# Ledger of designs, part 76: designed miniproteins, single chains

Each design is a single chain, and the fold is of that chain. pLDDT is the mean over its residues in the fold that is shown.

## One batch from the design tools (miniprotein)

Design m2628
Fold by ESMFold2-Fast:
Structure m2628 (fold): chain A 71 residues (1-71)
Amino acid sequence: EKAAEAGKKGAEDSGNVSAGRASTGAFQYMEGKEGDAAGFGATLGAMINDGKATPEAASVGGYLGAKAGGY
């Protein structure tokens, strides 16, 4: 899904350093409600990894966030 890709790209662009940067990247690649869900998911993924937004964690988080948000 777009959310998974957006989360992954956000994490890559952020240099794997923070949940906040991963969320911002996800919003840049998705719009509206789907972007909000993807950003939230990317943040959760990063928090699971001690606050680091790895591309893998952000991708999974973005996917799950968008799915939970009904995207």
Scores: mean pLDDT 55

Design m2629
Fold by ESMFold2-Fast:
Structure m2629 (fold): chain A 65 residues (1-65)
Amino acid sequence: MEIKIEKVGDKYLATVTVDGITFKKWIKAKNEEEARREAEKFAEEVKKYLEQLAQAQKLLEALAK
């Protein structure tokens, strides 16, 4: 897992790579430490989200036939 934080204006751009898949999220944080903490939480949510999407896609494919 890799997390990059970039300050762009008054916002932070978090680039998170989880299991070879890259996600970007704009984070409203008062400082870089808060932005990094939010990015780490986002990375954990991304892992769960990808698993949920895989299950949903399998169900949709079964229903679409």
Scores: mean pLDDT 77

Design m2630
Fold by ESMFold2-Fast:
Structure m2630 (fold): chain A 90 residues (1-90)
Amino acid sequence: AAAAEAERLRAQAAAYEAVLARMDALANDPSLTTAQKRAQLATIPADVLAAARAFLARLIQASDSGKLSPELQAYIEKLRKQALERLAAA
């Protein structure tokens, strides 16, 4: 159970990072128009977006350091900080 939960968290975290990396790459591509960037963002699979959203929800809820490995705790804390910074910038 714990190992499966850790694997799910890592998979969701990877999806979140992949979505952010794709958005950043598109935002910084001077060869693409706004319409082309929007079209490319629409190619992100719905399951990947759902996993990324699920990870954001877990970042808000995750506070139990006794349940998660130190590595997962550090990663969750890093992404929580990034999520708060992005929300503040929006």
Scores: mean pLDDT 67

Design m2631
Fold by ESMFold2-Fast:
Structure m2631 (fold): chain A 64 residues (1-64)
Amino acid sequence: SEEEKAFLKTQIENLKKFRDELKKYVDEQLKTLSPEAQKILKENYDSVMKAIDKRIKELEEKLK
């Protein structure tokens, strides 16, 4: 239904917005963290970003 498609599009938009906000947060934190903390943050960030991108792709597939 068009209503379900609109809802899925909103979810995708919210995930993309969260992704952008998370990137800004991580970039800011990296400026003040120790090298050890930077490595941990980057690894966690990469894992979260992969999960977000996978979820966006799954939702986009449902729109087809």
Scores: mean pLDDT 87

Design m2632
Fold by ESMFold2-Fast:
Structure m2632 (fold): chain A 76 residues (1-76)
Amino acid sequence: SVAEQLQQLLEEMRQLVKDLKEGKITKEEALQRFSQLSQQILQKLQQLVDAGEYDLVRELLAQAQEIAAELAKLIS
């Protein structure tokens, strides 16, 4: 489902943040990959909005925002 695809993309974002924390990737690589994942997430979120899944969109968007905030702290 679209929801399952979004959960997988969010987990990829969490792994990206973990890899950055552990020094496995550069800040530049992290930002590039995060940008790519964010575009995919926005496309899938729009599909859920079109399906009327507003509560699920709110939950998944909140998760994405928390991950983005953590990344922002690491690159500051």
Scores: mean pLDDT 88

Design m2633
Fold by ESMFold2-Fast:
Structure m2633 (fold): chain A 89 residues (1-89)
Amino acid sequence: MLLEKATEAAEKAILEALEEHKDSPSRTAIALGRGMAAAINVVEKYFDEELKRNNIVLSPKQQGQRQIEAANLGLRAFGEALKRLEAEE
């Protein structure tokens, strides 16, 4: 499932960033940024591959709509990743 894959990518990115920047006062901000980017990137990559497989070329308006849909789905996956990480402790 796309949402699950994006959520797992966000969780991994957050945990890796927290470990890399464990001594930084900005570690949380860095981790959140990387997690959000990872989730959105997974969704955008999926949408791009779906369009390529089906030989679909979108109009500029349709491209904009797809980008907004990808961002919204990525943010939902990021939110789920945060809930999972909070529940672990």
Scores: mean pLDDT 80

Design m2634
Fold by ESMFold2-Fast:
Structure m2634 (fold): chain A 98 residues (1-98)
Amino acid sequence: MKEELEKIIEEIAEEVAKYLEETEGKDYEEAYEEAKKALEEAARSVEEAELIKELLEVRLKGEELLKKLKPGEPYPAEVQELIARGRELLARFEELQA
């Protein structure tokens, strides 16, 4: 259980660091350490870590879909669905932390 939690946290931190390096030009090592520390404080259980991972996947998929849109194109239904899913996952995470 604890080793599984640590592995999920490391995987999420790596994805966050890569995203910030690619999109914001942030230093990878700095972003990784900041993300890992925040995740270790936020995710006390495997379920909480999995919810954070799903939230990150929703965000990354949304960014990828937005990059494929041409200026003036309407937001596809899939992007709107991802926004709704992200809100649901955040609500579940808040419930687990209460």
Scores: mean pLDDT 76

Design m2635
Fold by ESMFold2-Fast:
Structure m2635 (fold): chain A 77 residues (1-77)
Amino acid sequence: MVAEVTVDAAEAAATATDEQIYEGALRAAQLAKSHGFDKLVVRLVGGTPEQRAAIAEAIRRAAKEAGLEVEVEVLPA
């Protein structure tokens, strides 16, 4: 089963450090896997291209660590 999440990159970057974003993503990926999800689709909206790229990288690293398939979609602002 596939879980879908939308993340506002500007809000995430304003309220969290890169480490906190990674930790949050890791916890979310682990939780999704524990509930039987096979794949996570994350849609990134808002923010700057640099903010979206940094958050996408953190999410991919977290999903890989949790052993969950992930697809990150970076949507134009």
Scores: mean pLDDT 77

Design m2636
Fold by ESMFold2-Fast:
Structure m2636 (fold): chain A 88 residues (1-88)
Amino acid sequence: SATPGPEEAAEAVALPPLIEEYREAIAALKAGEPKSVVGTRATAAEFRYLATLWDERITAADAVPAEELARLREEYRRLLAELEKAIA
């Protein structure tokens, strides 16, 4: 992958790109056939890893997330929990 410059690193703490990332991941969790996804531990681990990265980015920003971001985070975690429950 391309190595980001200092300007890209500064953008890493911005929260607006995180909203789009949550939307995309939520759409993937919803659009995917549950039976196709729930049997794949690696896929669930990827979604869990994303949750961890996003939580770290919110914490690093040291700011209260926008209401939309908070709502998307809750929806994503709910969908991820359903996926993990189906795998268990």
Scores: mean pLDDT 64

Design m2637
Fold by ESMFold2-Fast:
Structure m2637 (fold): chain A 106 residues (1-106)
Amino acid sequence: SDAEDRALIDELEGYLRKLFEKLLGKTLPPIPADASVDEAVMILMSRALSLADGVAKQEGKEIHSMEELRELLVELLVRELGVPRAEARALVDRLFALYDRVVAAS
């Protein structure tokens, strides 16, 4: 439902904001309150890609696939924010499912 998608977006926005501040020393602006679910999902994926690129560069690595991005996001949520692994996996999997849906609709 849109309400469940919004709850996921709000939770992931909060986690990504914390990860950007902790790992990259950057403050992210809030997602616009009038953004659609699809627009918010695209913004979150853009932020996740930017976070992964920044972290990979700090570690002398490169992200070569969406699967590597997914695994890195789960690891960062667990390692840096103490999110339980099963919860982190479920959140990241739901983000990727929403992203795939938005891209397929475009």
Scores: mean pLDDT 86

Design m2638
Fold by ESMFold2-Fast:
Structure m2638 (fold): chain A 71 residues (1-71)
Amino acid sequence: SPLDETIEKIKKEALKYGLELIKKGVPRRQAVMESVNYMREQMDKAGIPTELKDAAIKDFVDEFQRIYDSL
């Protein structure tokens, strides 16, 4: 759906942002927090419903952890 496509785009941008923070030496916990905050702000701007935002953020945190563990 258009909402799912928008969420996936925002998630991808948030992952890129968080990984750039890791490259700059930002601790994982802070990088995740700042990436989640970015993702929330972008989803709010896009008019994504609250229940979809919460689900997307949970998925994002799990995916960020998997990517981090592979670095």
Scores: mean pLDDT 87

Design m2639
Fold by ESMFold2-Fast:
Structure m2639 (fold): chain A 88 residues (1-88)
Amino acid sequence: LGKLTLNSVAEIAKSMGRDDEAEAARKLAENVDDKKKRAEILVEYLSSYGVEISVEFAEKLSPIQAGSLVMSLMLYGPEGAQVLLTTL
């Protein structure tokens, strides 16, 4: 399910011309079973938009939660990602 969710996010981002989001979601999908690499990818992606989280915090997130953060940032900007982070 997690890999399917991340691949779906990548396809949606690609269809919207959001190349950075599509690439981030693809990298997360390829590393769905590697908590550390998934966390590093998510931290790097969010940091590029000024959204800062620790690698330790990111490691606790599920693949679905990681995909939701990418979607929230894509649809609502950094502010949307920050709001979602307060619920995780």
Scores: mean pLDDT 85

Design m2640
Fold by ESMFold2-Fast:
Structure m2640 (fold): chain A 85 residues (1-85)
Amino acid sequence: SLVEELRERARRFAEKHGVPELLPTIDEGARYLEEHPERLPEFVAQARADLAESPLKDPEEQRDYLALTTLVHAAGWRRAEEAAA
């Protein structure tokens, strides 16, 4: 699935850059997008803004970073929804 590809790419970036503490957040974001696939374009738009501010030059690394930031935004929204009680 597209979400599993995003999860794989995000995990690869996190491991390569020494931020394994993001692995639970990656899993949380992936679960949110499996439940709300219609919201993917919103989080991708935010991730593209993050990528535009990044110093990354390699196209594959840029794609992995886009996947990571997409899932981080999805996880952040889930946390915001849980807090909005």
Scores: mean pLDDT 83

Design m2641
Fold by ESMFold2-Fast:
Structure m2641 (fold): chain A 92 residues (1-92)
Amino acid sequence: SMKEKKEKIEKLKKELEKKEDELANLQRIMEARRKEFLETRMEALKHALAHPNKPLPKDLRERMDEFVELENRIQNLKEEIAKIKKELEELG
């Protein structure tokens, strides 16, 4: 029905706004931590080059995992936002 379509559009628009706000917040966190991330990646690369068959030290691995998790969260939100936008286009 037309009422069900309108309710679905309104729900998707609210979800889109929330996810866009969350993405903007995570991108600000990533930018604020950019120098730390680059230094951590450089340290990890130096260790991997010096010890190619050894795992990264626990502290360095934990720091790398934090930045990888943040990158993955940003990428997942971008994909979810793209899906919502596509669904809204198909409904409009």
Scores: mean pLDDT 87

Design m2642
Fold by ESMFold2-Fast:
Structure m2642 (fold): chain A 120 residues (1-120)
Amino acid sequence: MEIAEAIIEEEERQLDYYDEVIEYAKKNNSKEEVIKLLEEIRRILEEGIRELRRMKEEDAPVKEILERAKKTLERAREKLEEALKTVKEEEPENTELQQRLEGAIDTNQIQIETIELIEK
C-alpha cells in the first residue's frame, strides 16, 4: 500500500469511529454542548480527509500530505480533549462515553506518532 493511501485510510477509519461515538452520545441524551464538540471533531476530520484526497489526486509530495494529515489529527485531538473534559464535568457518570473518547484520543496519538516515524 502507498504510504499516503495508508495514512488517509487510517483517518477514514478514525472518522467512522467518531460517527459511532456521536451516535452513542445522541442515543444516551448527552448534553448539546458535548454533541456539538463531537460534530466539530467529525467536521475537522472530514474536511481534512477531503483535502488529503485532493492533494493525492494532484500528485502532491508525500511529505506535504503527511504534514497536512498530522495537522488535521492535532486539531482533532485538541477538540477531543475538550470534549472529554466537558463530559467529565457535565456527565461524570457517563463512564462509557468517557472511555470511548479516551480511546479516540489514544488512537489519534498513535496515528500522529506513526506519521512522525514515517517522516524520519
Scores: mean pLDDT 85

Design m2643
Fold by ESMFold2-Fast:
Formats: C-alpha cells, structure tokens, sequence
Structure m2643 (fold): chain A 64 residues (1-64)
C-alpha cells in the first residue's frame, strides 16, 4: 500500500539521520520531506511526514 511505502521511506530516512552528522544534508532531507508533505492528501502519510520533519528538526538542534 501507499502507507507501507511511506513507512519504508521513513525507516530509510531514520537510518540516514542516525549515520549523518551533517546539518546541511539534514536540511536538504527536511526540504524534500516538506515538499512531499505539501503534495500528500492522505492523513496517515501526512502524520508520518510530520513526525519525520519533527525528528529532523530535533537532530539539527542537537548538532548545533
């Protein structure tokens, strides 16, 4: 399903965030996720994307 694909994408992003310490790369990932959030009309996918954006913001703050 589309929700399963979104969950898989989130898991991949979570792994990337654990491996990277580059705030510039995290900002780029955030912009990509925000663009997907703007395109999504599915509330479950929107919630997953919002959670992902929040995690990216928290990681960026921890690095600064």
Amino acid sequence: SEVERARRAKANIDKLLEKTKDPKLMELIKRTVEAERARSTNPEIQALLDETIKKIDEKIKELK
Scores: mean pLDDT 81

Design m2644
Fold by ESMFold2-Fast:
Structure m2644 (fold): chain A 77 residues (1-77)
Amino acid sequence: MTTTLRREREVEVDGGKVKIEVEAEQTDNSITVRARAKGEDGIEVEVEFTAVNSGMTLEQAIGGAEDEAIEKLKEKK
C-alpha cells in the first residue's frame, strides 16, 4: 500500500515569507519526503528524505524535511 500526501504552506523566516511545498510517499516499510522551500528573493532549495523501517511517523518525516529545506535556504542567502 502506498499513501501519497502533498502539503503547501507559508512561513516567516528571518522577516521574509517562505513558501514550503512537501510531497510525501509512505509504503509499508518506508517514508520518502521531498520538501521545497522558496523565498521572496527567488532562491529555491529542495531536500529529499527517506526513512526505511525506522518507526518514524509521516509527520515526523515531513517536519524533518521542512526544517532541512529552511536551513539550506538560509545558507544560500
Scores: mean pLDDT 77

Design m2645
Fold by ESMFold2-Fast:
Structure m2645 (fold): chain A 68 residues (1-68)
Amino acid sequence: MQTFLLHGTVGELVAFLERFPADTRVDLTLIGADDVLNFQDVTVGEAIAAIRARYDDDEEVDLALTVH
């Protein structure tokens, strides 16, 4: 397993996630200004879709990502 801690815009973090195959299994915590998303054992494709549904690409966030 590999763990990453990243800070940036949602668009930058999604671009980082897109470097992995869409079916890669991950655990992900995304910390926005007013909320936290936490996913356990999801695919990268599912995580990207959920993030884009909730956040604008220019929002500043912190990401903790564990890749299985």
Scores: mean pLDDT 83

Design m2646
Fold by ESMFold2-Fast:
Formats: C-alpha cells, sequence, structure tokens
Structure m2646 (fold): chain A 58 residues (1-58)
C-alpha cells in the first residue's frame, strides 16, 4: 500500500534541511512496515516550503 502526506514547513532553515528532518520524523512516527519513502520539497513562498512524503508499506 502507498500513503501520501503533505506538510507546510516554515523556513529560515534550508529546504533540504527541513525536508530531511521531516522525512526522518515521519518515518519514525509512522508505521514500522514502511519499506520505502520518497520526499519532495515544493517552494510556496520565500519563507515556506510544502513537503510531500510518499510512504510504501509492506
Amino acid sequence: ATVTREAVVPIPASAGDALAAWEAAEVMRDDPRVVAVEATATPLSADTVRLTLTSTLA
């Protein structure tokens, strides 16, 4: 099964740092059956990034 989540994260941190931190947090908080994760960052404004996480479950 596949689950897609979205979050809007404020930056002054870089988009990459925000994405990596959010990806790690979501994987750790989600299901231990998660076998694959893809995360992307889409800029919304100068100070805000939308993060999209797609998790594949076993």
Scores: mean pLDDT 66

Design m2647
Fold by ESMFold2-Fast:
Structure m2647 (fold): chain A 78 residues (1-78)
Amino acid sequence: LEEAERLLEEGREAERKGDEAAKKGDYSTALRHYAEAVRLYRQAAELFLKAGDTERAEEARARAEEVEKRMLELAEKM
């Protein structure tokens, strides 16, 4: 549980850094941070699922999907 919560928090921090880079127009840096956030959120989701916390696992998965959408938008030159 502590590991899953740590990964979730690290994912939020990576997402925040990605958002900051995107606001500055540094899309390459934003995509790197977003990719890291997706990886961390998916790992957190797997650990929550193993712990029986299906609700937090689904939240982490949904967050990863949100970030993936944001990555696609940036890749389309937005």
Scores: mean pLDDT 84

Design m2648
Fold by ESMFold2-Fast:
Structure m2648 (fold): chain A 67 residues (1-67)
Amino acid sequence: IELSGEKGEERPPLSEEQKQAIIDQLKEHYPSLTEEEIKQIEELIDLADKERKYDAAAKEIQKILEK
């Protein structure tokens, strides 16, 4: 795997394909997730990418997953 343009602690924003891959992985790992929960996670990922506040989004996603 080759990485270019990612050096240091802060990583670049997620692409649309990466967002879909994350959702697909979550659905596979947590088959109990409902369509509503998946939509909430998708919105949280989009907000995190837009505002670059991944910590807040990650906390909300964890709450949905831990349900």
Scores: mean pLDDT 67

Design m2649
Fold by ESMFold2-Fast:
Structure m2649 (fold): chain A 60 residues (1-60)
Amino acid sequence: MRDSFADELERAGHPRTAEAVRAAPTITEGALAGVRAARAEGLSPDELAEVLQRAAQRAS
C-alpha cells in the first residue's frame, strides 16, 4: 500500500510527497508524512483521497 500510494502521488505530479511516503520507516509514519507534504504542495483533501483510493485499488 505505501509503495502504491507513493507511485500514484508521483503520477499525479507530486514526486516530493511520494519520496516522503517512501522514506518513512513505517506505514503509519508514511501516511502522516504524505499528508503533511501534500498540504505543503497544495493538494486538496479531495485530491489526496482520490490518490489514496487509486493506491488501494492497485495494492490489492
Scores: mean pLDDT 70

Design m2650
Fold by ESMFold2-Fast:
Structure m2650 (fold): chain A 77 residues (1-77)
Amino acid sequence: WTNALINAENGVWLGRAVLDAAKGGDGQSGAMYGAGAKMAGETSIRESPTDQNAIKRALEAFELGTEGIEEGNRVLE
C-alpha cells in the first residue's frame, strides 16, 4: 500500500463518518471534520498525482468531506 492510497482511504473513512453524522443532525461534526476529509484527499493527490487508485479514492474523500461540510452548515443554520 502506498502512503497516498493509505491517506485517501483514511479520508474516505472520515468523510463517510462525517457525512453520516451531519445527516443524523450533528452539524458541528460535519462542518468541522469534513474539512479534514477534504485535506486528506488533497494530500493524497499531491503526494502521488499519477496513482489512479489513490486519485479515485482521494476524489471520493474530497466529495464526502465537501458534502459533510454542506450538510453540517445546513443543520447548524
Scores: mean pLDDT 77

Design m2651
Fold by ESMFold2-Fast:
Structure m2651 (fold): chain A 83 residues (1-83)
Amino acid sequence: MEERRREIERLLEEARELERQARELEEQAQRLADRLLEHIADPSQADQAAEDLRRVGELVEQAVRLRERARELRERAKELLEE
């Protein structure tokens, strides 16, 4: 019982860590997106805007993967709770 409880707690803590990392990436993506919207008005920053757009896509994709892994860990914790 206590061993299973510790495993559940560990899985939930790991899920929270992944969700925290995903939030950091989402915040970085939002800041780049906001800057990109500002740079759209300035043709001298076209190359930077293109790179920022690519980077936003990468950060969003990475955040989605982290949230998916966190969801898997939470589902595993639920399965252990139901056993």
Scores: mean pLDDT 83

Design m2652
Fold by ESMFold2-Fast:
Structure m2652 (fold): chain A 79 residues (1-79)
Amino acid sequence: MKEEIEKLLEEAGKLINEAEKTPDPVKRQSLLDKARELIRKAGELLEKADLPPEVRQAYANRIVALELRVIGVELDFEL
């Protein structure tokens, strides 16, 4: 489970990085939507995971940071 959460967060980060470099608004939004789905899945796995509190908090912080990055990209391209 810990490895699965890590992979989801890594893939979400890659999608956000790609979205930040994507000038096409349709493709950018598609990448951000995919990142959000991965972040949601990671959060669901984290909620049911039996992890030490410090490890759980570290993943929770990473999830929040990624969600804020998605919002930041969306706001940067708002008309």
Scores: mean pLDDT 82

Design m2653
Fold by ESMFold2-Fast:
Structure m2653 (fold): chain A 82 residues (1-82)
Amino acid sequence: MENPVLRAREALNAARIAYEKNKDKDTALQLMEDASEELRKAGAPELAEKVLEIGRKMIDDGKYEEGFEKAEQLVEEAEKRL
């Protein structure tokens, strides 16, 4: 909560929990969109777009674990750049 990148990480963690506990694809996508928006606010719109695309592919392909891993890498990249 100290910065938007931290909020993006928190949203990503919440998305993973929603998937693991509830298998809720729609909630996971909404939380991925929240993470993307926080990355935009942080000044990383390129990374924000990639996170949103990952969320879409998670819904379409059902590959949530792979999607979360890729999104985590993008959040780490934002932390290094900002």
Scores: mean pLDDT 79

Design m2654
Fold by ESMFold2-Fast:
Structure m2654 (fold): chain A 75 residues (1-75)
Amino acid sequence: SLELELTKAMSTAGSDPKKGLEEMKKVVKKMEEQDKKLGERGREMLKFTQLSVKGLQDHRKRLEAQRKLEELKLK
C-alpha cells in the first residue's frame, strides 16, 4: 500500500530526516506512476506527499546548518 509506504517514510523522517526524505521521494515516484489508477484520490495523496517532502527538505537544511555551526564552534 502506498499509504503504508508513505506512513513508514514519514516515521523514518522523524528520526532520520535524510533517509525519510529519500523514502518519501520513492513513494512520490510510485504515486506518479499509479496516478491514473488512483484517480482523484491518487492526485490528492501525491499533493500531500509533495508538500511533506518540501517541508522535510526545508527542515533538513536548517538542521544541517545548525550541525555545521556546532562543529565549527567545537573546533
Scores: mean pLDDT 70

Design m2655
Fold by ESMFold2-Fast:
Structure m2655 (fold): chain A 100 residues (1-100)
Amino acid sequence: MKSLKEVLEEIKKLEEELKKLLEENKDAPVAELEAKVQEVLKEMGELVLEALEAEGIDPDKLPSDLEETKATLSPELQEIVEKVLEALEFARKALAEHKA
């Protein structure tokens, strides 16, 4: 079973892979780049679900308000969620700039 620290380190690696993928594929068709980005984001999502389950948290029972949800999480799990949200926003901006 992965510790929260191991999950956080894996997410940091995926964030670096995402940034590298976006930089190296600037000239690729947007559909191809988007598909590769979605694969990385899916892996991040799976790691977040593993972390939530390890802490005994049911994702279906989380508050709809993100700030309220963060307040109920451990500091380590909050950092994991924040890193994934940062990666999602980075990918969204980079893909929007690529499409423009």
Scores: mean pLDDT 74

Design m2656
Fold by ESMFold2-Fast:
Structure m2656 (fold): chain A 106 residues (1-106)
Amino acid sequence: MKVFEPEELIKFMLEVAEEAKKKGLKDEEIAKLVSEKLLKKMGASELLKKLEPIEGLEYYLVALIVHFKEGKSVEDVLKEMLEKNKSAEEFAKEVVEKLEEEEKKA
């Protein structure tokens, strides 16, 4: 497995998202571009084929889930993760718990 610091991945995703936003891309297109560049940075395409877990990928997936469920841009979610000075794991756990609570009510 490739090991990446969660903060490094979040900063990388924010840089890609900000550059894409400056080019006039919509949030959905930004999410796709961030996903593609993140997977390339991690070398994850071959690791995914081997069914090996990829550290840090879940943080990006959590940001995408929040984007689609709460209507927040991927960039805004990633900025909140950095600004709150929380570990990406702690933020991911809070978001998953919130999503599970809402699913139990549906």
Scores: mean pLDDT 57

Design m2657
Fold by ESMFold2-Fast:
Structure m2657 (fold): chain A 108 residues (1-108)
Amino acid sequence: SKEKIRQASISITSQMIRAVGAKIDYELGLISEKQASEEIAASAQAGAETVQNLKKSVDLSPEAQKLLDQSIDLFNQAKQAALDGDLDKAIALMTQGARKFDQASKLA
């Protein structure tokens, strides 16, 4: 349903804000690199879970499903980048994951 897609979009946007906020807090010296890495990794995992739950709960076209699979993969890669300490790469991969989700939502 359109409402489930809307709620997933809001959730993904919230996780992006959380991840960017953690990176800003780290750059300002408010939190440790480890705390920022863990927070960004958690945000990326929550993004992947949101997309997985939408995929299971909404009947979407095969094309939209493929874009959701790409979104999940990108969020999982972002989690790994964050855990590896590459915060810039993690944010970039999360941004790509969110874009793949947006492309999928426009096909629904």
Scores: mean pLDDT 92

Design m2658
Fold by ESMFold2-Fast:
Structure m2658 (fold): chain A 62 residues (1-62)
Amino acid sequence: SLAEELKELVDKYWELLHKLPLEVGKEIRDKYEPKIQEAVDNEDYEGAIELVKEAIAELEKA
């Protein structure tokens, strides 16, 4: 399901986030977490998945 895919991506996001300096992680969190939460609150799991993938890509570049 989309909800399970989202959960797996969120778990990966958290693993990558913990490998970065706090300040770098905070910038990515502040940018993406409000948008992801809004998508989830609207049951837009496809949009939430896209946002988490985008956040992961930024973490992998950092």
Scores: mean pLDDT 84

Design m2659
Fold by ESMFold2-Fast:
Structure m2659 (fold): chain A 74 residues (1-74)
Amino acid sequence: MAKQLSDEELEELARENGISEEDLAAVRKLRDSIKTDSTGYVRALLKAYSTPGAIGEALVAMIESIAKRENAKY
């Protein structure tokens, strides 16, 4: 069954990881686009946004690509 993190839960996780309001908006958009359980993707994405430099950017792109591909199958 598909599970979604609430806006309040996302704000709490963003605070814990030092995520900006703009990055949090991107995380919300990804959460809303996922047709299955988004919890794992959202947590991974928040961790990727907290990672500085090109590695963090590459991780964000990879997580978004995986989530998009999974959604396309369902």
Scores: mean pLDDT 68

Design m2660
Fold by ESMFold2-Fast:
Structure m2660 (fold): chain A 122 residues (1-122)
Amino acid sequence: SIDELLEKLEKLEEKLSEEVDEVLELLKEGRIDEVLELPTSVLLALLQRYAKGEVPESLREQVKELILKLVESLRGLDPSVIELVIVALAQVVLRDPSLLEEIEKVDPEIAEQIRKYVEQLR
């Protein structure tokens, strides 16, 4: 269920809080490709923190670039992981709706799945 996926994402952010702090330092340095090489759980934890409004606005462009690159590689992941990423991105889009238009330019089908979860999260 969506509620179980949301709880899993919240627990990942709590568990990986220190790793997310290190990721924010890498993003400040523009080292986005290094962040993308990290485990998907760390990326999910970062997206959860962004959705909570706890990532500095100065890093918005770096987070956007990371999201778009993640969406490009998404179809190569395990289906259960893809679903978690889509739900995490739906929470991010609730915080920053303009990101959905950018995601749609990369993958319209993933954008449609995100939009469905956004409607469920309202």
Scores: mean pLDDT 87

Design m2661
Fold by ESMFold2-Fast:
Structure m2661 (fold): chain A 75 residues (1-75)
Amino acid sequence: SKEELERLGKRLLELLREEGWPQEVIEELETLFKYTLEGDEVAKEQLILKLRSLAPTASPEIKRIIEEILELIEK
């Protein structure tokens, strides 16, 4: 659901900030989540690609949240 995606997205962004990820990465993800939640299919595809690119170097906690988001939006 959109509400679940919004909740998971906010939690991901919070954790990225807590772990000291670059501000540019966080702002890019905030923008992609915003437009994905508004129904932008291009933003959704870009979000999926960005999350997949970040996952290999992320902490286990961030990887778990990314996996949950991808399962939610790839259905």
Scores: mean pLDDT 86

Design m2662
Fold by ESMFold2-Fast:
Formats: structure tokens, C-alpha cells, sequence
Structure m2662 (fold): chain A 58 residues (1-58)
């Protein structure tokens, strides 16, 4: 179920220092991309790490 993936993505973003509301928004977008078959769960998690680092460093 996508709910668990969404929470994992949000946790990754929070661990990288992203604000909670922004982390939730990005996690929702990435989880939707997995649900629609555009990316794999592993690709979404990698994207979350890279995006989180970029936002935290900004």
C-alpha cells in the first residue's frame, strides 16, 4: 500500500532537514509518481534524499 511509502519518503525528507509541510508535499508527489508507474519506490527514495539535501543546503 502507498501509505507506507509516503511515510518513508516524508521521513527521508525530514531527516535531510526539510520543513514538515514541504516534506509532506514532496513525499505526496513522489508517492503519486510511484503509484502511476513513472518511477520505482527505490528511485523515489533516492529522489527524496537528493531533493532534501538540495533544499536543506539552500
Amino acid sequence: HMEKLKEELKKILLDEGVEPETAESIANVLARAVEEGLVTPDQAKEAARRTGKALADS
Scores: mean pLDDT 82

